# Ledger of designs, part 21: designed miniproteins, single chains, continued (5)

Each design is a single chain, and the fold is of that chain. pLDDT is the mean over its residues in the fold that is shown.

## One batch from the design tools (miniprotein)

Design m16703
Fold by ESMFold2-Fast:
Structure m16703 (fold): chain A 95 residues (1-95)
Amino acid sequence: SLAEEVRRLGDEAIETLKKKGYISDEEAKELRRVTDRLAEAVENGDVEAIRQATSEIGNIISKIIKKKKLNWDEYMEIESLFLPIRRIAREAILA
């Protein structure tokens, strides 16, 4: 299902960020909580919840970038990891 795909992609992105030292275990847990909420919103077709969870993921990423003082290339790498998740969210909103 699309919800399972969101969870899988979220876990993959989070583990990649952890391996690169970009996020703490606490930040990983926060991201996982939000990606789980996004997956549930996608499963339920809840457009407002999808928008809210997507925005929250973006805010968490922005805080990480600022805290770690990541450069543009590192920022683009993170955006690329979350792009498939954003595509699923967009398709679910348009369905």
Scores: mean pLDDT 87

Design m16704
Fold by ESMFold2-Fast:
Structure m16704 (fold): chain A 60 residues (1-60)
Amino acid sequence: SDAVAREIEELRRQQKEIIEKSIALLKTNNPEMSEEDLELVRKTAEILGDIRIREIEAAA
């Protein structure tokens, strides 16, 4: 439905914002963490988030 499509689009937008804010917070609270480690966390979060959104799309 149109409503589900809009919900998924908003979810994707929010996911990207949350990931960026979470990485910034991790960097602030863990200054010893390397840029490579932060990138690994980001990529992992993106993959897991994408899997979840695809699952929601399939269930709709």
Scores: mean pLDDT 82

Design m16705
Fold by ESMFold2-Fast:
Structure m16705 (fold): chain A 62 residues (1-62)
Amino acid sequence: DKAKEMAELAAAGAKDSAEGGSEEGIKKALEEVKKNAKSTAPKEAAELVHKAMVDAVEEVLK
């Protein structure tokens, strides 16, 4: 399942960046991913990737 695999990789990357980077940098990256997901990927894949990254970043920032 390509879309799920991409979402898992994106979530792992976002989590790793959030743990090692600044909160401001991560928020900017998340906004860019949200914009790219809606413009570049099919609707289903874009929503999966965006949700996975948001969930991963929120978990780290808690």
Scores: mean pLDDT 63

Design m16706
Fold by ESMFold2-Fast:
Structure m16706 (fold): chain A 61 residues (1-61)
Amino acid sequence: DAGERAREAGEAAGAPAEGEAAYQGYLNKDSSMAYAGGHGLGLLGAEEAARAGYEAGRKAR
């Protein structure tokens, strides 16, 4: 799912904390946390992980 993909992509990009934040936000329906994780991944240039984090944030609502 979107949360697991964000976590996995964050690990692959060397940003596991940001990927984990997106995943935890997704699981807890905390879209702010999930968006924050995706944004952090985007700042690190991890485009695929950032997209997954944003999708997790969108679906967490």
Scores: mean pLDDT 69

Design m16707
Fold by ESMFold2-Fast:
Structure m16707 (fold): chain A 73 residues (1-73)
Amino acid sequence: MDEWLLRLASALNAGDLETAKALIAAAPPEMRRWLPYLIANSPDRALAEELIGHLEDPRLAAEARRLLAQEAA
């Protein structure tokens, strides 16, 4: 599980949208709850917003948008 997390963090830090999308789609079930937090903590806010649009679960997308807005305040 740490391998998947490190790969996602690396893709987010590199601004690699395609790799980040693929990793999110292949997220282990136990890691899905962390997707909003991982995306919202991305250093690239534009990339984070694009990734939120690619989340299949509307609950995770809503949580990520909330966290991203809270960081901006």
Scores: mean pLDDT 77

Design m16708
Fold by ESMFold2-Fast:
Structure m16708 (fold): chain A 78 residues (1-78)
Amino acid sequence: PPPLSPEQQATVLQFRYLVAKSELDFFISALERGSPVPQEEIDATLAYLDEEAPTFPEEERAELERMKAELLALWQQH
């Protein structure tokens, strides 16, 4: 099948980006307040990001990778 139009692709990427960013922000906030987070949830989130990150444009990908690094730094202190 033909690919989505550039406008449709932009809309889909914006929505997916906001979802991924919201999930990262949630876990970062949880770890910052010392909330108990299972390792399995962190592992699942990291696996999801590793799969999704290459599908984003460079600027969105760079932001997600920065947030991922923050999550990993906080998780190492857990």
Scores: mean pLDDT 80

Design m16709
Fold by ESMFold2-Fast:
Structure m16709 (fold): chain A 60 residues (1-60)
Amino acid sequence: TANEGADAAGAAGAAGDLERAAASVEKYGITRELGRQAGLAAAEGDGAAAGAFGSMGVKS
C-alpha cells in the first residue's frame, strides 16, 4: 500500500543501511570506520545518519 509502504520503506531503509554498512566494513578497510558509524546510527534508529555514513564509504 502506498501510505503504509512509506512507513515500511523508512524502517527498511534503516535496516538496509545497516547491512550495507556491515558489508562495507568487510570489503573496504578505509570505510571500516564509516561503516561502523553507520551501523551504530542504524542501531540507534537514525536511518538518516546511517545512510549518510554508509554512502560516504560506499559512494563518496
Scores: mean pLDDT 56

Design m16710
Fold by ESMFold2-Fast:
Structure m16710 (fold): chain A 68 residues (1-68)
Amino acid sequence: SPLEQSARVLEEASRRYQAERDKVEAEMNKALKEGDFEKAKEYGTKASEVDAQVDALRRAIEAARREL
């Protein structure tokens, strides 16, 4: 059904963002352990960007659910 397809697309997007966030966090933690604070800050910024994308997706899902 169209609803199942939409749910699957949103679930796949959610998984992709979570995997990207986890990867960025792992790289940030690695940089911190190596004492590379500039690289850690760069990955911290990337994590914030992913968090913003997740928040935008959450708001889009909430808007879509109001029409269902």
Scores: mean pLDDT 78

Design m16711
Fold by ESMFold2-Fast:
Parts: sequence; C-alpha cells; structure tokens
Structure m16711 (fold): chain A 67 residues (1-67)
Amino acid sequence: SEVEELIEKFENSKDPQERAEAAEKLGEIGSEEAIKALEKALTRTDEFAALNRVLATHALKIIEEKK
C-alpha cells in the first residue's frame, strides 16, 4: 500500500529529504498505521533517530489538527 511504502522510506531511506517527504505524506494521510509508525519514531535511538523524531513530531501535529 502507499502507507507501507511511505513508512519504508521514512524508516530506511538514506536520503534525509526522502524521509522528510515520507513523514509529511504520513501526516497528510493520518491513518492508524501512519500514526503508529510516527509514534515509533519518537522512541528510536538509531542513526536516523534525531531527524526522524523531529519529522514525526511535526507530522503528528498535522494529524491532531485534522481530527
């Protein structure tokens, strides 16, 4: 699915721009699957953790605003 592809890019892409675009799209979609992936990013401590936490925080705020 589109959501699965976006989660893959967000979690595993070596390109920080691709991760940012994926996080933005996950925030636009706002499905339960997208929310779970974004929340998981807040608890990560690996090599992508710092940027992905910022991206996930922003995307979750977009979801909150949409209801």
Scores: mean pLDDT 78

Design m16712
Fold by ESMFold2-Fast:
Structure m16712 (fold): chain A 71 residues (1-71)
Amino acid sequence: KLEKLKQTILNAEKGPGSKLPPELRRSLGRISGIDPSEINLSPEGLREIAETMRELGFDDAEVDAYLRAAE
């Protein structure tokens, strides 16, 4: 679970445009073990991560928070 999420974050599309709040960035860092400052995701990359989280059984409300940041 943790390793799959970490790999998805590392491989996800990077770039500007996402509205990822610092709180969610820190949360994702804690879950994955990645430094929050290295989590620089594009809206598409953020959607890829949200989809992976859903597949791994994360709560829908938590997944939706990341999808909102991708809008």
Scores: mean pLDDT 76

Design m16713
Fold by ESMFold2-Fast:
Structure m16713 (fold): chain A 100 residues (1-100)
Amino acid sequence: SASERRREVEEQLKRIEELYAQFLAESDFSRRLAIVFEMVNIAIKGSEEVQRKVAELLGIPISLLTRMREAVNQPPGSDEATRLMEEIVAELVAHVRARG
């Protein structure tokens, strides 16, 4: 229902804000990457509102989240899925590194 979808969105937004606070407090690069991947995983399963929030907080284009969503919907082990995921991961790593 619409009420159930709204509750899911609000819970996802709350979790994203908690993860972003952890990201800002974290000094270890590998742990920062883990937090970013958790935020992105919530975004690709969520509504456009959730995707926009994650894109805005991380300073990444929303098109990157769209590409990741498309990549995870490819058959497992396909060469195309592997290439798309490698490109997306490289862009996320570059953005996290640039944000310091």
Scores: mean pLDDT 81

Design m16714
Fold by ESMFold2-Fast:
Structure m16714 (fold): chain A 75 residues (1-75)
Amino acid sequence: PVVSMTVTVSFTEESNRAVVTHPRLKGLEGPVSVRTERGDEGIAPDARAGEPLSVYFETPWPTGDTTLTVTLVLP
């Protein structure tokens, strides 16, 4: 099944990378899709089952809170 989850991340400094950890990553099958509230995409090139997800953004995020929509393919 395809599962979408919403993750809030807080940046204490400007960064083009976020790390997401979630129990559902243990069952990860296929690619991960990440959508931001800016309407751009985050890229997770090294997504692997059971590992924290590193998400990269073309445009760095300023300090503050943002919301990511992460879509996973699970068994």
Scores: mean pLDDT 77

Design m16715
Fold by ESMFold2-Fast:
Formats: C-alpha cells, sequence, structure tokens
Structure m16715 (fold): chain A 90 residues (1-90)
C-alpha cells in the first residue's frame, strides 16, 4: 500500500516531465514499474537495480533541463529514493 502510494507520486512527476522529455520520462516509468513488480515478488536486488536506472534517467533530465524541469527532476529523485527505502523494509 505505501509502495503503491509513493509510486503514484513518482508517476505524477513523470507526467509533468513527459511533454519536454517523453523518452526519458517513459524510461523512468518503465524502470519504476519493473522495481514495483520486483519488490512485490520479493526480488529486492532487481528492484534496487531498476530504481538506480530510474535515478540515472532523472539525472539526465536534471542535466539537460531548465530550472523548472530540474526542480521537477529533483522532486522525482527524492520520491524515487523514498520508494526504494520502502521496498527495502521487510
Amino acid sequence: MEIDEEAEKVYALLDQLAPAFPELAQRMKNAVDTAVAAANSGDIELAEAAMKLALRYAQEIRDQGTPEQRALADEAIEEIKKLLELMKKK
């Protein structure tokens, strides 16, 4: 339940980034989807790897973006980190 709520926050931020970065936002969404599915199956190693991939895409948006897009990317990075910590809790 908490994982799903945090994932929805990430998706909302990705929807805001998608108009400027459609490919990177979709890659981040795919990575988050993979991480959520992996965590639900107990594969925390795969979940962590997928979240690290999502963080790399967020950094690319941050490096290429305007100040407003960088702020959204920073929020997405923070929410992805929170989601990863929720996935690690047993």
Scores: mean pLDDT 83

Design m16716
Fold by ESMFold2-Fast:
Structure m16716 (fold): chain A 64 residues (1-64)
Amino acid sequence: MREELEREIDEAMGLMWVSVTEIATRNLSRDQQIELIEREARRARELGLELATRRLEERLRRLR
């Protein structure tokens, strides 16, 4: 039960993190967007944020 709540909070925070990353990349060049998204994807993976990691990796794949 506690683990389920923590997972829901982590995934919600991960989705907010994706939104912030998208805002941060709005005025950047393609190469700068790739670098920033790669960095944030690594951090999300380190924190175990599954949805955020997958969303950022999908965005990165589309930019490549």
Scores: mean pLDDT 74

Design m16717
Fold by ESMFold2-Fast:
Structure m16717 (fold): chain A 65 residues (1-65)
Amino acid sequence: SKITIKKLDEETYALYIDGEFVAEINKEQAEFLLSLIGKKISIEGKEYYLKSKEKVDEKTTVITA
């Protein structure tokens, strides 16, 4: 799966899973999620193992899960 974090402004980010919008998150939540590479997380009752992250542009980071 691909988890995409897209910066909307300095305090607001959009979270997508496999291209589907999941939630709006704040900067602290986005930074915390990006710190969990190598960990297993649960989102909407599904478990993801966060393998790697890649910054694809100035506002977009993609996590491979």
Scores: mean pLDDT 84

Design m16718
Fold by ESMFold2-Fast:
Structure m16718 (fold): chain A 115 residues (1-115)
Amino acid sequence: ISQEELEKLKEEALGIIESTLELLEEIKKEYSDNKEIVEFLNEKMKRLEEIRENIKKAKTEEELLENLREYNRVLIEATKFIATNLEGRKAALYATVLALEAAAVDFLILQLERK
């Protein structure tokens, strides 16, 4: 892809990751009395912040693709954790939003995986 297309995909990825970080912070606030949940979310948020910085610095399609694959992996891990460890309608909605964000990241990955 062109450099302009690469920058556009980076902007889209950065928008999604910002939404993910805001959602995880909200979940952390609601479950602040549960140490295991807070520790899990802190680990994932720290990893996402590292991925965000790597995406900002990505100069090639391959560098962006590698970081999007890692981001998708983190989203899947977070979705599974929430679906397994949190109960109730709101927890189900959080897992659904994270799964939708994973699908959006998969769409960006497909755009980079050219024939």
Scores: mean pLDDT 87

Design m16719
Fold by ESMFold2-Fast:
Structure m16719 (fold): chain A 71 residues (1-71)
Amino acid sequence: EEEEKQRYLEELRERGASDDVIEEANTLSLEQQKALVRAVREQGITTTEEVRSLLKAIRQGLADGAAPPTL
């Protein structure tokens, strides 16, 4: 899990994300980090500002495909 997280953070760094964004991404869960990297890829994001905005959206509720839990 920790190794997988590091892989995602390295990919974000190589895409031009700033150290501040990398540190924020490191506070996310593995699932949130995976969603962030996927969204960056899918949307062709190439700026630190866009990565930061997407990170905030994912942190707030992950919008990227979790169905609401029904009990």
Scores: mean pLDDT 70

Design m16720
Fold by ESMFold2-Fast:
Structure m16720 (fold): chain A 93 residues (1-93)
Amino acid sequence: SMERLQLEIDASMMSMAASVLRTNKDNIEKYLLTASEKEIQQERDTVQKLLDKTKAVRDAVAPVDPELARRLDEDAAILQETLDLIQKILQQK
């Protein structure tokens, strides 16, 4: 169905975002250490929105594709690790 195809596309986009963040973790940390508090807060809000969307897509796919839902749970964990890093750096200022 077209609905299932759209969910698979959305899931792939979220997985790609998580993969990019994981791969670039060291560069993200270096950026955050030199960034202003306002810039760090904007990055936090961006990653939070990605996490919220990943969880929403996960919940939508869970009844039709439980295996894809498990992969999205792993992607959500990566996004949470990125949020935890952002929060840690923000608290150190």
Scores: mean pLDDT 85

Design m16721
Fold by ESMFold2-Fast:
Structure m16721 (fold): chain A 88 residues (1-88)
Amino acid sequence: SLEEEFRKKVAELQKLAEELGLPPLGIDPNKRPESIEEVDRMLDEIGRLEAEARKIKSPKARELISVATDARGLLVELKTRLEQEKKK
């Protein structure tokens, strides 16, 4: 499922952030976002982590940025689903 793929990407991001000494991601991987506002907050948290990783010149930081890109794509798809529900 989309939610399961997102959970896996968040777990991978948390591991990479820990290995890079970056602050932990403020996202509960077991909590499904229930609103557009929650998705936007999660996107902001991932963007913050990605910005910090961009300051680090290492292969692991590049890997984190790649995983963050994947996670943001999944969140955008979830946001689109929530927007369709709000439009009804």
Scores: mean pLDDT 80

Design m16722
Fold by ESMFold2-Fast:
Structure m16722 (fold): chain A 70 residues (1-70)
Amino acid sequence: SSEKKREELREKLGTSQSMKDFLERARATPEDERQRLFDRFLERLRDSPLSPDDRRAMAETFAWLELLTQ
């Protein structure tokens, strides 16, 4: 289920300082600016040599972050 995948992502985020920093930044960012932050992050991901599994995990993290803004 998506909830189990989010639990796994939370555990992985717990071991990644850069992802924790990104989440804190997103929470501190006004709603109108969060979309720009997400868009720029996604642009950087496209140029990143990430594995398909990492890209999937990042997409699920963004889906989770989107729920925080609704």
Scores: mean pLDDT 62

Design m16723
Fold by ESMFold2-Fast:
Structure m16723 (fold): chain A 75 residues (1-75)
Amino acid sequence: SADELLAKTAELLSSLVPYVKDEELFTETERRALEAAAGGDAEGARRVLLESAKRYEEMGDFEAAKAFREAAEQL
């Protein structure tokens, strides 16, 4: 259900806070992921998290990239 997807997405986003390097970008990531989840769009929520993972990989932060990819795989 959308409620279950929303709750799971919020929990995963909370677990990613230790990896966050840019608070403003993370706030936008949270907003977009939660909006997708609230609409029942698991694929959209996953895509938002994978976009963040790619950005961290491009920055050389492979630990953060892995955390965001693993979170996306749980949706």
Scores: mean pLDDT 87

Design m16724
Fold by ESMFold2-Fast:
Structure m16724 (fold): chain A 81 residues (1-81)
Amino acid sequence: GKLPSEEERARQRAYAREVFAKTDEELKKISDPEEKRRLLAQTIADVLEASLLGLPVEELKANYTPDEIAKLIDEKIKEWF
């Protein structure tokens, strides 16, 4: 395992901020606390998945199913152990 480059980390942070900004806009439209909690949990999961796999959230969502993303994450975790 290795740390991502400074440029890659900056790109990952930029994507995280963009995803959270979109979630903030959606949260303003939701009044149900449980729906807000689910959206926040999903956004956190999406950002962590994107960071772990080194791909933007939109690319993961466009090209992979949830099951495929789960498999990719499992494979990455196995690389660390």
Scores: mean pLDDT 72

Design m16725
Fold by ESMFold2-Fast:
Structure m16725 (fold): chain A 73 residues (1-73)
Amino acid sequence: MSKEELMEKIKEAVRKKDWELADELMNELIETLDEESAIELGRLWAEVLLAAEQNDWEKVEELMEEMEKIVKK
């Protein structure tokens, strides 16, 4: 599965609130990245989880877009 396909599946899992699947796919994606990108993506993912707990879905969507930019580098 490509990095872009993994990212799309993560977005779908997040939309469905399937956090177990989203976290599993996120760990797979991080393993495909260089160290610097993996660290930054992990940081953004932690922020996504925090925003979701706060029901800030606009922030979740913004953070997911930033994660996509890292994946497409």
Scores: mean pLDDT 82

Design m16726
Fold by ESMFold2-Fast:
Structure m16726 (fold): chain A 68 residues (1-68)
Amino acid sequence: SPVDEVNVFISQLVQDLIDRVGSSPRLQQRILDIVNEANRMIEEGVDPEKVKEEVKKRVDEILEEEEK
């Protein structure tokens, strides 16, 4: 299902992000916000590939901010 495909993608990106920058309550909240937004987009009928692209862009922004 599109939900399962996007969830697998998010899980992989989140694991990689945590491995690189560590885990904190602030980071966990930002990750939850991304997951919640992605799920809303899928529920609203947005293309799963576009949802994955948006998730990746947000994760990349977090990675750059946390490595500052």
Scores: mean pLDDT 80

Design m16727
Fold by ESMFold2-Fast:
Structure m16727 (fold): chain A 100 residues (1-100)
Amino acid sequence: MKEEKEKIELEILRLGQKLAKLLELLPEEVQKEIEEELEKETKPLYEKENYEEILKIYKEKLEKVLKLLPDTEEVKKKIEEIEKELEKQVEALEEKKAAA
């Protein structure tokens, strides 16, 4: 149970960071709308500690953002760079867990 909760929380953190970086590629008005929608939908779930539903909402928002992004080579390259940066951050967290 504890290991499963930690795994879900780590995935939410990873998706949140990816979502934030992808939102920077969209107009400020669209960023604000999606951020406000995410906060409103997740706030009551954090109070209930329903991390599985929070993860589902983050995945849905990420899919929505990806559909709004232009289908250009530049955007695809930026998505790849974001994924590589997040992979390094996850590796750093795993190294800290192994040391502790």
Scores: mean pLDDT 76

Design m16728
Fold by ESMFold2-Fast:
Structure m16728 (fold): chain A 100 residues (1-100)
Amino acid sequence: APSAEVRYVQTLADLALKEVEELLAKGDWEGALEAVRKFAEAALRVLRETPAEDRAAVQAVILATLGRIRELVERTLPGTPYAEEILRIAEETEAAVRAL
């Protein structure tokens, strides 16, 4: 079974993805941007506090979730300033995850 940290980050990721999807469906672009920022901050905090043994598994969950967020935003908001900001946050967060 996955560790508590891996289970926690997976739950966090699933909830964040659902929230982003719902906000995008409602046309709440600013809410979607805030949800992505909150996920990125929480995910990096969890990763920094994760024991070395579980770090790679936590990184994999975060990177997969950021990839799904990018796909959703590119599909829903192509060429908008909100898409550019969300994609920038995702890219910066991916770089931070890989550096840890």
Scores: mean pLDDT 86

Design m16729
Fold by ESMFold2-Fast:
Structure m16729 (fold): chain A 75 residues (1-75)
Amino acid sequence: SPIEEAIKKLEEIKASDEPDEVKRFKADEVLLEVLKTLSLEQQEEFARFVESLWSAPVDELLEAVIEWLERLKEE
């Protein structure tokens, strides 16, 4: 599942000892791949969610996005 792959990649990014800038760059790449798998309505919801959290610490952003994707996967 593309969503399960995205969750795994985001968990790996969160767990890494890389600088916040590197984590944000890698997260952005994963988020772009996620958008390709979503419906238009889901894309709009996800974009608003991510935008609202973009100024948060990177690990908090990653945790919130992972939780959002896990909820989506169970639906």
Scores: mean pLDDT 81

Design m16730
Fold by ESMFold2-Fast:
Structure m16730 (fold): chain A 99 residues (1-99)
Amino acid sequence: SIEEQARQLLDQLIDALDEIEPEASFEVQVEIGVVKLVIAVERAIGSIDLELLIRQFQSIIESLRRLKAETDDPATRAQIDRVIALLQQTIDQLQSLLS
């Protein structure tokens, strides 16, 4: 039940990232790729370590914040903010499952 809910939340995250990715700058596309890889690895292991996944998403948010500090392009900055918001929402929802 909890694992099935987590998998559904991760599918929703992937779908939302897929809408951003085609118009995203190369560096944002790379970070989206890292999120997708992290999810794929956790799914392949058979049981999802939610605490590890949350920590990995937090690390990606920090990487995205550094990327945002290094760019003057308003479109790229807006794309970074959308990806951070999606990751934070997913973290909050995954943390709720651990309660």
Scores: mean pLDDT 87

Design m16731
Fold by ESMFold2-Fast:
Structure m16731 (fold): chain A 61 residues (1-61)
Amino acid sequence: LPEEVKKKIEEYAKKNGYSEEDVEEALNFVEAWEKAFNIELTEEQKINIGLTMLELNASYK
């Protein structure tokens, strides 16, 4: 996973009160998604997927 993608997701999570566990889940989801569909995602797409996962996890709790 690109360092810039990781940093942007971590920064968003910190500002919005998400836990380190939520960040780890979001990062793992982005990597799993790219591998499962065997597609090359842009950094912007990876960030958006990660942020969406953070928001979905918050909505489920």
Scores: mean pLDDT 74

Design m16732
Fold by ESMFold2-Fast:
Structure m16732 (fold): chain A 74 residues (1-74)
Amino acid sequence: ASQQVLQQILQQLQQLYQQGPTAEDLRQLSVQAEQQGDFGTSSALRQLARSVEEGRVSGPQAAQAGIDLVQDRL
């Protein structure tokens, strides 16, 4: 279950990376992770969304960080 959730989130992050994700895209993905019981991934994605919103990182950079995080947990 947990690994299946991480794999699904990874696929969506890879798609978003190619499309140039917004902070809102990352927030929506964090809600999806939370709904599937992955509060750790949800929290990390919400933090990345905030970093994009504050201009600290670009959308693609945040998506790459999310990809790296999820891959480290697989």
Scores: mean pLDDT 82

Design m16733
Fold by ESMFold2-Fast:
Structure m16733 (fold): chain A 71 residues (1-71)
Amino acid sequence: GKEAIQEALKVAEEEGDGITAKLLQQALKAYEQGDFDTAITLLEKALVRAKIQGKERTARAIERALDALKK
């Protein structure tokens, strides 16, 4: 769970999308606080943005984080 969100954040920072990176930082904080529902919501918002911006690597990393959290 946590590691997958951290990987998505690194990829977003590498692709230069500061808004998606900020959403992923908030998702990581929510996860660390045990608020998994908020973490999932923020990851889904980050995924929508990554897809709109054409950030394919970031979108894929976020999808992996969501898969890990929903299982």
Scores: mean pLDDT 84

Design m16734
Fold by ESMFold2-Fast:
Structure m16734 (fold): chain A 111 residues (1-111)
Amino acid sequence: SLADAIAELERNVARLHLMIKFDMGSAEEKVALLDQIGANVRQIRQLLAPHLSPAQQAQLDALVAAFEAHLARIKALIKADAPSEDILAEFEKAVETLSEIVRLARQTEAA
């Protein structure tokens, strides 16, 4: 369900946040979790698409594209062994974009 997909996304985001903040786990584990978060976002998009107006679909597509750009930058920083503060700053920008996607999803469920 959409609610289950959102719950999985939120669990994966919370876990990755702790891993970045406290420099826990391997680069491989963090990248794998980013890939899972990307898959969660794509699943939410697929579940939402039939219930959205053309304007809302365009908004969702723009948010997903912005999120995927942030995800690519976070992966590059992790692979470069960048300072945790720099990775966390980019991750927080990605989380802001995810919050907008989740807000749009929850508005669709509430209707």
Scores: mean pLDDT 86

Design m16735
Fold by ESMFold2-Fast:
Structure m16735 (fold): chain A 81 residues (1-81)
Amino acid sequence: SDEQELERAMKETGLSRPLVLVLYELGQVYAGEISPDEAIERLKKAGLPQRYIDLLEGMLTSSPAERLALMAAAREAERAG
């Protein structure tokens, strides 16, 4: 199931549920499976805070190096509380 795949991804990456969901939706957009707008709506329906919507939007318009920096900043924000 999608939830079992999500739990496995969290265990394998050490990332939080919201960060795994952001990366999953980013991957679906890059694969051409869904539009950016659909990816954003999916995160909203999953109940993610606005900061994770902003993260997805930022990553969709960023270079690979900028995406790594955005992900690092998001992980630091989660550790800070």
Scores: mean pLDDT 85

Design m16736
Fold by ESMFold2-Fast:
Structure m16736 (fold): chain A 67 residues (1-67)
Amino acid sequence: SAITNAVQRVLAALEAPQQYLEILTQLVESGDLSYESFSQLKNIRPEWRNGILVHLKAELQKQGISL
């Protein structure tokens, strides 16, 4: 689904610091990410990205989703 694809691409962006803003911008242009979500995500500091990724992976694992 489009939502699942968008989630996977955001996760890939969090793992790729140099491509982060480019991936988020592409998701907004394709309509897979709202401008409001983009505005929030673009302001995440590089130092926090790994912490956010670990937390998100843990939440998805609780729901039976593997990354």
Scores: mean pLDDT 63

Design m16737
Fold by ESMFold2-Fast:
Structure m16737 (fold): chain A 89 residues (1-89)
Amino acid sequence: AEAAARAAERAIRAELPQVTALAVFADGDEVYVLATIRAPSEAAARAAIDQLVRILEAHGFRVTRVEVAVLPTPDGYLAYVAIRARYVP
């Protein structure tokens, strides 16, 4: 799972420039993703979260939990995202 988690982290950084902070932790077959997303609208923030989930699934992870807080800011929206996923070959 660790190699797949690292590949997913690289893909997220490459495909989602709106992700301003990212931490990916692997523990056995479990993966925890913490991300901060800046977006011009709430819809754009949620679309970025959906793409983040899709990248994880493309790398062999089943997403088991998504916790998200989307906050308005003077220049757009800030999303704090916590994802729990399990590696399923």
Scores: mean pLDDT 86

Design m16738
Fold by ESMFold2-Fast:
Structure m16738 (fold): chain A 91 residues (1-91)
Amino acid sequence: SRAEALAARLEEFTERTREAYLAAGVSEEVAEEIARLVGEFLRALAAGDVDAALAAFEEAVRLAASTLPEAERAEAEAALPAVLAALRAQL
């Protein structure tokens, strides 16, 4: 069914996100929280909840940026408003 296929895809993307951050040297706790937020983003998109999707995306990006060196973190956080505006325009 479409619901089963969607649930399986969301679980796969969430797990792949967790594994990617672990492979990059991020702690298990932070990798799991990023994966959780990515899962919330994807579920909100599937539900048509644009505001919830953008909120989860913003939290995921800020948390991911917190694992970067200070300069790269500042650059990522400075870019975030423009990225959020672009995503809102596409949803």
Scores: mean pLDDT 82

